# Designed miniproteins, single chains, continued (2): the designs that were tried, part 79

Each design is a single chain, and the fold is of that chain. pLDDT is the mean over its residues in the fold that is shown.

## One batch from the design tools (miniprotein)

Design m6728
Fold by ESMFold2-Fast:
Structure m6728 (fold): chain A 83 residues (1-83)
Amino acid sequence: PLSIEEWLRLLEAGLRAAEEGLELYKKGKAEGDAVLYTAGALLAVGGLLTAALAIEKLRKHGIVPPLEPRVRALAAELGITFP
């Protein structure tokens, strides 16, 4: 199993990937670039799922997850339910 430090790094990496992916998705949609918006969507969803998993694991270890409000806001923008 991963350490708390590794879960914190995955949370940060997942959030960054999700934010970057969403920006690429928006850019690709604006430019009509199907490759770009598809890649952006995949990066956004993959990053968000990674961050969500890290939050769940940190909570199970009794850690208050950092960055959770940003992850929740991003999930809402993507139309994804985040408990």
Scores: mean pLDDT 83

Design m6729
Fold by ESMFold2-Fast:
Structure m6729 (fold): chain A 66 residues (1-66)
Amino acid sequence: EELPVEVLDAGTLRQGESVTVDITLSDGSVYSITVEAPEGATGTFRTPPFVPPGADRAYQLVYTVV
């Protein structure tokens, strides 16, 4: 069965900043993922698709570095 991919907007980060996104799953568990904005690079970045343990779908974070 094909898993749908849900794209989550992690917002706008300055170079060297990080953001932690907490995803609450259907069983009430929380999966936390941290992304870090690279130094010396700007633009829109995406994580590879990932499947939290027990999730029924894949997730992908998108964020903009300024």
Scores: mean pLDDT 80

Design m6730
Fold by ESMFold2-Fast:
Structure m6730 (fold): chain A 89 residues (1-89)
Amino acid sequence: SAALAAVRAALAARAEALREPVEAAEAAGDEEALRALAAEMGVATVRALGEAAGAPAEEVAAAVAAVAADPESPEARAALRALLARLKA
């Protein structure tokens, strides 16, 4: 779908922008920096999915807050699943 293609393109662009910071953090063994970079990628994913799905701004903001706090939390995972389900409709 065009919406999923747009999400993939946005995530690929963000991954490329984070490539050098990730490589530097990996070389330094900086686990805190790697967790922060993972959270940034999670936030980018939520924003791209929310935009593609036409989700309400308040729902996207809540999902961003959950992912920024902990991308592996049940709340963050539930928010991502909800946004993905909107794209299937």
Scores: mean pLDDT 79

Design m6731
Fold by ESMFold2-Fast:
Structure m6731 (fold): chain A 81 residues (1-81)
Amino acid sequence: MTFVDASPEELREKMRELAEAGVTELTVTLKHKDEIELNKAAKALLDEAVELGYELTSSSDITLNKETNQYEITFSFRRRP
């Protein structure tokens, strides 16, 4: 299982790199200081994952990380055969 921490803009590129490397299971944590922007990024991530042949296996609620003062959401994906 591969773990990825990414900004919304870096995420698309990182997902493509992992898909090309043949990664079958991955967990992605999105971080942003603005909760609305994080929600937009989450939608974009889900769309990109489906395009790359991944299925969503689990999702977290949006939480505020008090140490970084950023909102976070985590998704886990598995590649379709």
Scores: mean pLDDT 76

Design m6732
Fold by ESMFold2-Fast:
Structure m6732 (fold): chain A 82 residues (1-82)
Amino acid sequence: SAAEREEERRRLEELARRTEELLKKVLKLYEEGKVSEEDIEKLHELAGEVQRLAAEGRYREATEKAEELLRYAEELIKKAEE
C-alpha cells in the first residue's frame, strides 16, 4: 500500500542520516591512512546501489542495501580503531 511504501521511505531516510555520520568517520580514517582506496570504492558502489533502488521506488531493497552499507562502514571503523 501507499502507507507501507511511505513507512519504508521514512525508514530509509533514518538510515541515510546514520550512514552520513559513519561515512564522515570513514573519510577521516581514510585521510589518516587507516582505510584503503578499495574500501572507499566498495562504499561508493553500495551507496550508488541504494540511490538507484530508492530512485526506482524499491525502498525495501534500498533499506536492505543501506543496512549492508552501514555494516561495512562499521566494520571498517572497528578494524581501524583496534
Scores: mean pLDDT 83

Design m6733
Fold by ESMFold2-Fast:
Structure m6733 (fold): chain A 81 residues (1-81)
Amino acid sequence: SEDARIAEAVRKARELLAKLDFSGLTPEEIARRVAEELGLSDEEIEQAVETVKTGKIDPDKPTVGDAVGLAIRRELERRGL
């Protein structure tokens, strides 16, 4: 299901954020790199980049890209970035 795909993508995004080096990258570049490593589509990559900038998602119908972008944004905020 889409919900299961979203949950798995968010889990993998958090694992990538913990193990990859993102020194010198902007939040938008980090979102793009993580989404690419997850094998997301070009549309989902752009959704992740937009969501890391804005923090906005559709709560009724979040996309995989939106959910990944939000997870990245929250982790960067936790790190003081």
Scores: mean pLDDT 80

Design m6734
Fold by ESMFold2-Fast:
Structure m6734 (fold): chain A 94 residues (1-94)
Amino acid sequence: SRLDRHSAVLQAAFDLAAASRREVIGDRDPREASPEEHAAVARRLGERVLAWVREQALDPAEREVVIRFLRWLATHMPPEARAVLEATVAEIEA
């Protein structure tokens, strides 16, 4: 169903975020990560999301699910990481 498809896209986005965090800061508490480390996580997430969006050929509705996830995630990030996620959203919208 359309809801199941959107849920799968959202879950994949969460999985990419978790993988990006683990690659940059490992098992460390995110609250102890520097703004530079958060920005590095956001850059790695952006790279993974852009590659995944292209590989899966996501439709406009599926891309909107990803955009909403990244905007939500950005509200929980320091300014440097937020700017990276906003740039990733702009590339998905292009």
Scores: mean pLDDT 86

Design m6735
Fold by ESMFold2-Fast:
Structure m6735 (fold): chain A 69 residues (1-69)
Amino acid sequence: MEVSEEEVRRLVEELGSASEEVRLAAAKQLGLLTGRSREIAIELLRPLLSSSTPEAVRRAAVQALGGLL
């Protein structure tokens, strides 16, 4: 799936949503990205795997990366 960098950034921001449903939807959408969008998503998601990131956000980032890798 091809999306703009702005769309990828919006999906990454949705991983921080208070709504679990929004976080899961964003993680699934990110996991379906291919080509350049996939590369941008991986770059933006890797910092979210830090131990300083809230657990809910980190879990969503791991789920998204699982779909990308």
Scores: mean pLDDT 77

Design m6736
Fold by ESMFold2-Fast:
Structure m6736 (fold): chain A 63 residues (1-63)
Amino acid sequence: DTDTLTVYIAAESKEDAIERVKRRYAGGVDFEVTNVEVEETSKSNYPLRGKEKPYKVTFDVVR
């Protein structure tokens, strides 16, 4: 089954945001993260460090 999730994450780039999402949500052997979309946003649920910017990441999780 496939679920679509949206998360807000602090990262240094769009690529870093994608990688952080994959590390967090693909940590189970039976889950695959696909169809990743990332955009800069003004909303952040986490404190920013150094060059980090708030990103909105939408992705599918396949079970």
Scores: mean pLDDT 71

Design m6737
Fold by ESMFold2-Fast:
Structure m6737 (fold): chain A 70 residues (1-70)
Amino acid sequence: DFFERMKRIDKAVAEALKEPDTEKRIELVRQKSLEAGATPQGAENLARSVEELEKLRKAGITLPERKPKI
């Protein structure tokens, strides 16, 4: 089931994101998503997304979560 697979991956990623060390968190996201049934490419994409987001935060570049008030 697609939803069951996504739920497993989401739970695994959420657990990995609890890791306070950024480098270890990236590795855990990759490993835990693979264990949860993500494809190798999917796991790489998830790990890369976390790495890229942390790099942008460190550089002071972030995207707003919400639209500006009109």
Scores: mean pLDDT 72

Design m6738
Fold by ESMFold2-Fast:
Structure m6738 (fold): chain A 73 residues (1-73)
Amino acid sequence: DMAARLAALAAQVDALLAQRGLTVSDAERARIRALLPQAVRDGISAEELLARVISEELTEAVERGLEREKERK
């Protein structure tokens, strides 16, 4: 059942964050949840999913920086 696999992966991510004493923002939490279906489909581990979210946030921070640069005239 896909729903059960999604719940299991979400629980593993939450457990990993708690074990390492890490906290995430609501936006990061929403991104993790959005990536869960694809992660289950691709057989991605909780550790790999967390790494992807961190990498994606870094990319978005760079893109936001470029947008601010383009707005400066």
Scores: mean pLDDT 70

Design m6739
Fold by ESMFold2-Fast:
Structure m6739 (fold): chain A 77 residues (1-77)
Amino acid sequence: SLASISDPESLVRALELLAKAKPTDFSDEVIDAAIAVMGLATALASGEPLPQEIIDKLLASPNPLAREFAERARAVA
């Protein structure tokens, strides 16, 4: 849900889950993770500022998609 973008731990876990998911994995967990990531992408595209805690958690993630979202968030802030 969009509420998960306000929880940096849940968001990082969603990005990690998507990075590890097989192309044919359509489990509820993968779908929920995709929805959370789409919510984050929409917020960044609309120019909404993200809390610094979320940016810090995204930067700490080894996931390259998390790094891209963090850089976009920093550009908006």
Scores: mean pLDDT 64

Design m6740
Fold by ESMFold2-Fast:
Structure m6740 (fold): chain A 100 residues (1-100)
Amino acid sequence: DELVKRADELEVEAFRKLALAVKTDSAELLKEAAKLFLESARLYLEAGKPEEAIEVLETAIKALKSIINDPNASDEVKKVAEEELKRLEKELEELKKIVA
């Protein structure tokens, strides 16, 4: 399934950018990573894989919570992590309503 393959590729890219954002303390890269996680989840949902979409968002949310609690992260990065966390939690809540 080409949609699943593309979703997997975007998820890998999202984690790569997330790791780079943490390493470089980059708010911009963190925003890019969050966007890629949302795109990956959307493609999993389009492929008829809502459980995989939920898993991607839950993993991203866990990572953002880790950044917010990281003493080495800047206030700017933490602020972006909190904003993106709220966005991803809202998307996850809506997605869970579709699956239930």
Scores: mean pLDDT 88

Design m6741
Fold by ESMFold2-Fast:
Structure m6741 (fold): chain A 62 residues (1-62)
Amino acid sequence: SAVQALRQLPAPTRVRLLQKELQLPFTLTQEQAEALLQSGQIFDLIEQVYPDRSPPLTHQID
């Protein structure tokens, strides 16, 4: 998973990837990023920022 892969990287690289992948409307500090990874709240944050993260199937029905 992305979270597990992030834990294997150096701390500054993890913060950079979190900000890049999530494209958060605010900047995460190193401490905030580590806290989110440790508590698992990163998943809740992803859901809050990207509630429709899963793209629909390639069919748009109007």
Scores: mean pLDDT 57

Design m6742
Fold by ESMFold2-Fast:
Structure m6742 (fold): chain A 90 residues (1-90)
Amino acid sequence: MEELEKKAEEYRKETDALGDRAIALLSQENPEAAEMVRAARDAGPRVFADAIKALAEQSPRGEELRAVADEIRRNADKFEEYQKEIEKLK
């Protein structure tokens, strides 16, 4: 159980780091878009990833932003899987 909780926590930390990187990149290119993405972050990691992906169309670093968004979404899915496995053990 603790190992699964540790893995879930690791995915959460990785998602936070990826989010901070995406916001930093957007802040350099479009500060207004960065504020919108911060608001989306409060709604959850999937909404956050979708917001980054939408803004990637307007960015010269669009491929990099899409990659970060896709990784955030994958990490959110993995976190949910580990949470479900932890619940099964209770």
Scores: mean pLDDT 76

Design m6743
Fold by ESMFold2-Fast:
Structure m6743 (fold): chain A 89 residues (1-89)
Amino acid sequence: MKKIQKDIEDALIDMERSVTRLAAEELSKIDKELAEEYKRLSEEYIRLKEEYNRVKDTDPERAEELKKKAEEVKEEIEKLEKKALELKA
């Protein structure tokens, strides 16, 4: 049976976790507290995406709620990324 889509979704989530860890490690060389916040928010974002993938076909109302929360967390991550770039400049 077609497991390819789920396997790709799982692989993308694992890749995002790996990239997040590397980015947090690099940020910790500049600002330890900023790196810790970035890691926390990124882990929360990944968790919300994983839950969304789980429920999107069975509970569309819950899926929309999770999507909204993920978008809010992503906005906070983007603010931290912008702050990190300003600290480097």
Scores: mean pLDDT 78

Design m6744
Fold by ESMFold2-Fast:
Structure m6744 (fold): chain A 82 residues (1-82)
Amino acid sequence: MISDEELAEALAALAHGLRDLGLYEAALFAAERGAELGNAEAYYEAGEAYRDLGKLEEAKEWYRKGAELGNKEAERNLKKLE
């Protein structure tokens, strides 16, 4: 049995790997599912995927939510885009 927390962590890690492969829309799909489970890293990965797609306003929104959940990379990247 896998917990929602473990699934969310796995989805965030999958999103990161998909971004490394240049599969930004697939990475976004995985990251959004992890974010729905409340994972701060998944919000950050969704922001990174939106930024990779050139969607900076959407990236800022996802970084903001990740930062509110305590993700420091999301907080740093949000400040760079504000």
Scores: mean pLDDT 86

Design m6745
Fold by ESMFold2-Fast:
Structure m6745 (fold): chain A 105 residues (1-105)
Amino acid sequence: ASINLEYEFSSGEDGASYAYSAILYALELAKELGGSNVNVEIEGPLSLEEAKEIAELAKHAAEVLGAKKIEVEIIEKEGGTEIKIKAEFEKGLDLNVKIKVKRDL
């Protein structure tokens, strides 16, 4: 079985915090449901430094939650960055998450 989640946030000054909270929720949900793989995609008008911060926090959260393997990719795009996070846990469901962060300006 697979679970697909999509989130969209207005970024403003809190965009990185909202993105991180959504990632943390997805990772915790995957662990509770016995998920073996978590795939998270985040796209938005995030700076490279904001993207790195989100990626490092997400990697740490996945490690704390017991992920066996963690892969992170940051892609610079027109108007922002995309972050892809893959984490492997020890059973049975694939979780796919897309997070979009927008600026209202």
Scores: mean pLDDT 69

Design m6746
Fold by ESMFold2-Fast:
Structure m6746 (fold): chain A 66 residues (1-66)
Amino acid sequence: MQDGANRLQKMYDDNQALRDKYAELGKESARSRGAAKTADAFSKALQDQYDSVLNKLKQQQQKKKQ
């Protein structure tokens, strides 16, 4: 479970890096710009979901620690 929380946080960070990369590519290409906006929306939703899961895992860890 501890490993699961760290893994989700790592994926959260990786998604943010990918978002920045696609945003930069969008500036040079009209086609890439559309893809960058879509990727940004998906990355934002995924990051929010991972953050929610991390908060739930932290609460569960507090109860499990006896």
Scores: mean pLDDT 64

Design m6747
Fold by ESMFold2-Fast:
Structure m6747 (fold): chain A 80 residues (1-80)
Amino acid sequence: SAARRQQIIAIIDQILAQARANSAQVDPSTIASIRAIRIAVQRGLLTDDQVRAAAQNLATRFRQQGQDDMAAMMDQVAAI
């Protein structure tokens, strides 16, 4: 739904803002992947299962980078 997409985009925008504030601690390829997912969600190109899988993969990447707070925010995206 449009409401579901707006909720997902709002959380992704919060993650991107935090990643920009911590750009020295976050791999640029991770930021690029998040931006790509944001565009795909905005355009309705991903199924709910594809959004969940992408969010879970990004949460894992954030945990590997020691960014547990941003990983938890990606877990919230996966739960929507």
Scores: mean pLDDT 87

Design m6748
Fold by ESMFold2-Fast:
Structure m6748 (fold): chain A 78 residues (1-78)
Amino acid sequence: GEEEAREGAEKAKEYAEQGNGVQAVTAMGQGYMKATTEEAKQGMGEGTRLSGLGLASGDREVGSEAGIKGAEIALEGA
């Protein structure tokens, strides 16, 4: 539920800080699927979207920054 969604967001932030954009987006998406509250789903959804846009940029630094920000948005919602 919410705890698993939060764990997903925390792992996504860790992966984003390491420059692992694909793993960061994957962890966020898994957290989104386990989210049970509307607030957690909205936060995880927005975080996944932002992280995905960063990854799509093709720039590792931009992707990492977007992933970290996306994970922080998700954590505030969860």
Scores: mean pLDDT 75

Design m6749
Fold by ESMFold2-Fast:
Structure m6749 (fold): chain A 123 residues (1-123)
Amino acid sequence: DPVDRRIRELQRRAKEALIEIARLLGAKPEDLRLLENSTGGATALSIMLESDVPELREVARIISEQLRLYEEGRITPEEALERLREELRKRGFSEEVIRLAVEALRAMMEAMELGRERWEEVK
């Protein structure tokens, strides 16, 4: 199914972006192994939120907050991405970290939208 393949590719892309953020911010080898074995973006974010690295927890917290607001219908995807950029810049994160965080959030939101549309269609 093309939609299932697209959702899996988006979840993989989100996970790969989150792993690169973890590497850039100095995650321990144990955390990197947990991230590599995660099933997708949401699981990867949960692992990052439990990290000993404060910067990793902060990035994961900000991404999770925008994702939650989007899930609740409180903000648009475009607003979620702009809020993410603003909050990360305000906290002094590098443009590379911001770029990867935006890619992860975009992929996760697109995967959620496709999953929701598919569920509504097949009922």
Scores: mean pLDDT 87

Design m6750
Fold by ESMFold2-Fast:
Structure m6750 (fold): chain A 119 residues (1-119)
Amino acid sequence: EEELKKLAKELMDILIEVLSNPDAPITDEQVEKFAEALKKLLTYLDPSLAEVSDEEIRKAAREFLEYLRHLAYGKKEVTDELLKEAIDLVVGLARQFGLSPEAVEKLRKILEEVYKEKK
């Protein structure tokens, strides 16, 4: 609920920052913040995912943010379509870590809700 929405806002802030500045290299601080928020979200939705190592989450976070940066490269602005694609990629990453289809749907819903609030 409140914690899930807070973590979703933290993830969305990092996504928007990366998509808005694709010419800037991904920082270690961005990777750490994304990895921490992602692990907390995954663990909140499925406590068994607390077993996933911090190193594994951090590696996935770095690869994800670098991919997101390349996706936005050459674009002049962050469009609704680009943000929806980023949300799709986040829920895809969560599914790869073993999140159930029901929990993936909850994650998608909260991320889309947070996105609408930032418009």
Scores: mean pLDDT 81

Design m6751
Fold by ESMFold2-Fast:
Structure m6751 (fold): chain A 80 residues (1-80)
Amino acid sequence: SPVEEELLKLLFKATLGGIATLLEHIRKTKELSPEQEAQIDAIIARAQAVYDDDSLSVDEVQAQLNAISAEFDALLKKIA
């Protein structure tokens, strides 16, 4: 149903917000290279763009969440 799709989008967007919050914390607390800072800023910007776009379908939000989560995981492995 449309209500179920909207709730699912809200759950995915909440996860994107969590990723952005964690990356902002890392950016403030870790010694990072300029390349790592640029990568963090790019991931935050993409997460924010998806969060703010109410026109996206549930499948489109899920696809963006999957892509952003993969980039987040890859970045964490480089920072650690």
Scores: mean pLDDT 87

Design m6752
Fold by ESMFold2-Fast:
Structure m6752 (fold): chain A 98 residues (1-98)
Amino acid sequence: SMEELKAKVRELTLDFTAELNALWPTLSKEERRMASLAESGLTAIDLLIFLGASEETIKKALQNFIEDLEEMLKKTTNPALKALFEKVKKKIEEILKF
């Protein structure tokens, strides 16, 4: 349902922000830039939800974000940041199965 989709995206965004905030002081300038791009991607999806976008539009945005995360994962050497991106990707894949 749309309500379940909204709840799952909100939980994902809150969990990501909390884990990123914990990692932030340990990150290099380049890693912070990459992490900020990931955070911007999730914020854009939250904005689509706020604006009343359809479930199909939200799911397409989530699929596009997985592709962005895969590119970030190829460039990430920090094990903690890599684990965070992999966790987010996995949670989005689970959301998309619904």
Scores: mean pLDDT 87

Design m6753
Fold by ESMFold2-Fast:
Structure m6753 (fold): chain A 75 residues (1-75)
Amino acid sequence: ELKVSADKKEYKVGEKIEIKVENGDGYWVIEPDGTRPDEPIEGKSAEITFKKEGKYKIEAYKDGRKAYLDIEVKS
């Protein structure tokens, strides 16, 4: 069903991260302070880079369903 994954759960600042969404429409990257972006990242996979340390929450979505993945970013 709806799944979200990455190769690791812990990354370094500036490291490229590939987020993969299975059976979903895309995902939101929620910042450590809870800030949500204006638009989600649409599609099956995308490469992103975090510029700031902290605990991020990836929220995948499809037809009102959600799946979550926690990612820790360190210097």
Scores: mean pLDDT 79

Design m6754
Fold by ESMFold2-Fast:
Structure m6754 (fold): chain A 96 residues (1-96)
Amino acid sequence: SSEEEKRIEELLKKFEEYLRSQGVSDEDIKLLLNGLRGVIELLSIPNPTVSQQVAAELQRIGLALDLERHGLDEVAEAVRESRSLDELIAKLTSVL
């Protein structure tokens, strides 16, 4: 929906601004933004197949690990705990 797309756009903007404030390089910000977009895309699939569910899990775990390697443990935990798009938006908004 248009409202969901706006919520996603705002989340991505806040995530980028947060990463920049934490001193993350522009190169790594692009990779982390692509990681978050991938998680959002997969979590946005209604009635996901088994393979789509596995892809979402792997993408989420990969993003969380990348954030942990940058020392962003609170943001990484928000990603790890989120099992739906609404949960991801809520948890990330609380730590960004």
Scores: mean pLDDT 89

Design m6755
Fold by ESMFold2-Fast:
Structure m6755 (fold): chain A 87 residues (1-87)
Amino acid sequence: MEKAFEAIKKAVEEIEKIREDYLSGKITLDEAKQRIIDVLKKLAEELGLSDEEVQEMIDRINKAKSLDEAIEIAREFIQKVLDKLLE
């Protein structure tokens, strides 16, 4: 359980850093989306989530028209993970 919460905390911190880099003009929207996808893929692998759940999340983030939309999708994915851990 501790390792799962630590992994989630790191994913959230990495996504916050990606948002900061985007808002400062350091990275493009496409680069920000890809970095968010990479963070969430690592989180999913560590926590044993299904390939179908991961692929749905990837497809949604790739279709997002803004970083705020991509972060909202990431938040929903992380919430699914938290709900599973709290069962």
Scores: mean pLDDT 83

Design m6756
Fold by ESMFold2-Fast:
Structure m6756 (fold): chain A 92 residues (1-92)
Amino acid sequence: MKEFSLEVITDPAEIAKELAKEGLTVDSITPDDTLIKQVRKLSDEKGSASREVLILVTPTSSRVLKEERSSSGPGEPTKELQREEERARKMS
Protein backbone atom coordinates (compact mmCIF):
# COMPACT_ATOMS: atom_id res chain seq x y z
CA MET A 1 0.00 0.00 0.00
CA LYS A 2 1.17 3.53 -0.82
CA GLU A 3 0.16 6.49 1.35
CA PHE A 4 1.25 10.09 0.91
CA SER A 5 -0.19 12.93 2.97
CA LEU A 6 0.65 16.60 3.33
CA GLU A 7 -0.89 18.63 6.15
CA VAL A 8 -0.51 22.39 6.63
CA ILE A 9 -1.41 23.54 10.14
CA THR A 10 -1.67 27.27 10.88
CA ASP A 11 -3.46 27.26 14.27
CA PRO A 12 -0.88 27.67 17.10
CA ALA A 13 -2.95 25.44 19.40
CA GLU A 14 -3.05 22.66 16.78
CA ILE A 15 0.68 23.07 16.11
CA ALA A 16 1.39 22.68 19.84
CA LYS A 17 -0.89 19.61 19.98
CA GLU A 18 0.85 17.91 17.04
CA LEU A 19 4.31 18.65 18.46
CA ALA A 20 3.24 17.29 21.87
CA LYS A 21 2.12 14.01 20.23
CA GLU A 22 5.69 13.60 18.91
CA GLY A 23 7.33 14.56 22.23
CA LEU A 24 8.63 17.82 20.76
CA THR A 25 8.60 21.23 22.40
CA VAL A 26 9.13 24.66 20.85
CA ASP A 27 9.87 27.64 23.11
CA SER A 28 7.34 29.84 21.31
CA ILE A 29 4.64 29.34 18.69
CA THR A 30 3.01 32.43 17.16
CA PRO A 31 -0.07 32.87 14.93
CA ASP A 32 2.32 33.59 12.02
CA ASP A 33 3.94 30.15 12.32
CA THR A 34 2.95 27.24 10.11
CA LEU A 35 3.57 23.52 10.67
CA ILE A 36 4.01 21.35 7.57
CA LYS A 37 3.64 17.62 8.13
CA GLN A 38 4.68 15.25 5.34
CA VAL A 39 4.06 11.50 5.68
CA ARG A 40 5.03 8.88 3.12
CA LYS A 41 4.32 5.21 3.79
CA LEU A 42 5.00 2.19 1.61
CA SER A 43 4.29 -1.46 2.41
CA ASP A 44 4.70 -4.68 0.45
CA GLU A 45 5.32 -8.41 1.05
CA LYS A 46 9.01 -7.72 1.82
CA GLY A 47 8.34 -5.13 4.52
CA SER A 48 7.26 -1.57 5.14
CA ALA A 49 8.98 1.81 5.05
CA SER A 50 7.84 5.21 6.21
CA ARG A 51 9.19 8.75 6.28
CA GLU A 52 7.68 11.55 8.34
CA VAL A 53 8.96 15.13 8.25
CA LEU A 54 7.80 18.02 10.43
CA ILE A 55 8.80 21.49 9.24
CA LEU A 56 8.08 24.64 11.23
CA VAL A 57 7.87 27.73 9.02
CA THR A 58 8.12 31.14 10.70
CA PRO A 59 8.11 34.57 8.99
CA THR A 60 11.94 34.68 9.31
CA SER A 61 12.99 31.03 8.89
CA SER A 62 12.05 27.42 8.28
CA ARG A 63 13.24 24.58 10.51
CA VAL A 64 13.02 20.81 10.24
CA LEU A 65 11.88 19.72 13.72
CA LYS A 66 11.70 16.00 13.02
CA GLU A 67 12.72 13.68 10.22
CA GLU A 68 11.94 10.06 11.01
CA ARG A 69 12.53 7.04 8.83
CA SER A 70 11.36 3.59 9.82
CA SER A 71 11.33 0.20 8.16
CA SER A 72 9.85 -3.06 9.37
CA GLY A 73 9.70 -6.58 8.03
CA PRO A 74 12.19 -9.16 6.80
CA GLY A 75 13.49 -7.02 3.92
CA GLU A 76 15.00 -3.65 3.16
CA PRO A 77 12.81 -0.58 2.39
CA THR A 78 10.94 -0.87 -0.89
CA LYS A 79 12.87 -0.04 -4.08
CA GLU A 80 10.29 2.65 -4.87
CA LEU A 81 10.97 4.53 -1.60
CA GLN A 82 14.72 4.18 -2.23
CA ARG A 83 14.32 5.60 -5.77
CA GLU A 84 12.31 8.59 -4.50
CA GLU A 85 14.98 9.34 -1.86
CA GLU A 86 17.73 9.08 -4.51
CA ARG A 87 15.76 11.41 -6.81
CA ALA A 88 15.33 13.94 -3.98
CA ARG A 89 19.09 13.86 -3.33
CA LYS A 90 19.90 14.54 -7.01
CA MET A 91 17.40 17.42 -7.28
CA SER A 92 18.47 19.14 -4.06
Scores: mean pLDDT 67

Design m6757
Fold by ESMFold2-Fast:
Structure m6757 (fold): chain A 83 residues (1-83)
Amino acid sequence: SEEARREAVEKAEEAARLARESPDPMGQLLAKEAERAAEYVREGKMEEAVRILEGAAQFARDVGHEEVAELLEEAKRYAEEAL
């Protein structure tokens, strides 16, 4: 649905914003991945967006950005609903 697509973008952008607030370089890389995922969602490339969001969420967990990972996992769920 259009609503699910909008929620996926909003959650991915919120994840990017939160990651960017981190002073570490891993947070900056994570923000770029989240922004890339939001762009794929905007383009309607939902299968690709889901893959990027899944990878970004795993990366966030691996580097200790748990709240960012949760937002990316929410974005992934909304992107899957938009399939």
Scores: mean pLDDT 86

Design m6758
Fold by ESMFold2-Fast:
Structure m6758 (fold): chain A 86 residues (1-86)
Amino acid sequence: SKFKKLGEMYRRLADSLRELSEQGDDEIAATMAVMFASIELHLMSKEMSDRQIEIVRKILEAAAAGDVEAAVRYLEELSEEYYKKS
């Protein structure tokens, strides 16, 4: 399903950003998190629950603050919310 694919995509993104952060590439990881969260908020907002919108806002806030660890945790939460819809 579409939601299962989105869940898998965000899980992979979270894993990739964690790897970048572990290598010291926090600025790249934070930039990628902002880009993906901003695009998804714009494209998917009509299909998102209030919970999913809140999680995306938290990803954006964490990434803007350079808190890659928090951004990764919220991406994992977004993935789980999409799996609940599949």
Scores: mean pLDDT 83

Design m6759
Fold by ESMFold2-Fast:
Structure m6759 (fold): chain A 69 residues (1-69)
Amino acid sequence: SEEAEELYRKASEALTRAVQAALDGDWETADRYLAEAEKYIEELEKIDPVLAQKMREALEGTRALLARL
């Protein structure tokens, strides 16, 4: 659905911005974008649980990456 596609895009953008902020040393901004990604994933889960699970895996991978910076 269009709504699921938009939520997926927003979650992906939030994860990208979290990585960019962390690379700049701005962990406050990184944490905010991770929280935004979680919000979009929760909404996506109501519409498309399979697509939401893929984004949750991306979020977990992003958190693992950031823990090494």
Scores: mean pLDDT 88

Design m6760
Fold by ESMFold2-Fast:
Structure m6760 (fold): chain A 100 residues (1-100)
Amino acid sequence: MPSVDELYDRLMSLNPPVGLKVLIEMWHIEASYILKNEKNPEIKKKVQELILESSKQVEELIKKGDYEGAEKVIRDGMIKLNELWYESQGLPVPELVLPK
């Protein structure tokens, strides 16, 4: 499986608009943190699968010029990563505030 750093580099190499670059950077930070700290193998696998699927969808949408679609996918992916992480810790899921 490609690393989250390799997926991040691929998305940034497509030179998306600045707003989408900010979201991709936030996603990279969140995904990296979760993968380093998650010890449950089932949850880690779900996180890895979500990261790969989200990055693949975002790459396709950027290549098509669908930046609004790409932003939605990355935002939804970050919300799902946040949900998986807090649920794995046995904590209530906080509301994730993302830039527009």
Scores: mean pLDDT 83

Design m6761
Fold by ESMFold2-Fast:
Structure m6761 (fold): chain A 70 residues (1-70)
Amino acid sequence: MSEILSMVANMIQMIGLITQARLQGKDEAAAQMTDILNQTQKELNSLTDPTEQKKIAQEALDKIEAIVAA
């Protein structure tokens, strides 16, 4: 349960960053971040190992934060 809550929190954070990018008029960056989010959801659905799922979610957040920082 705790690991699921952590994943959900991470997903909400990613959605928040996408929303902030749109509010700042960075529509292209927001579209790129949305693509990463959708691809990550697909990858997580194909995995059964919680350790690998956590790693994939963290890597996705890192990529999105890098786009926001650019």
Scores: mean pLDDT 77

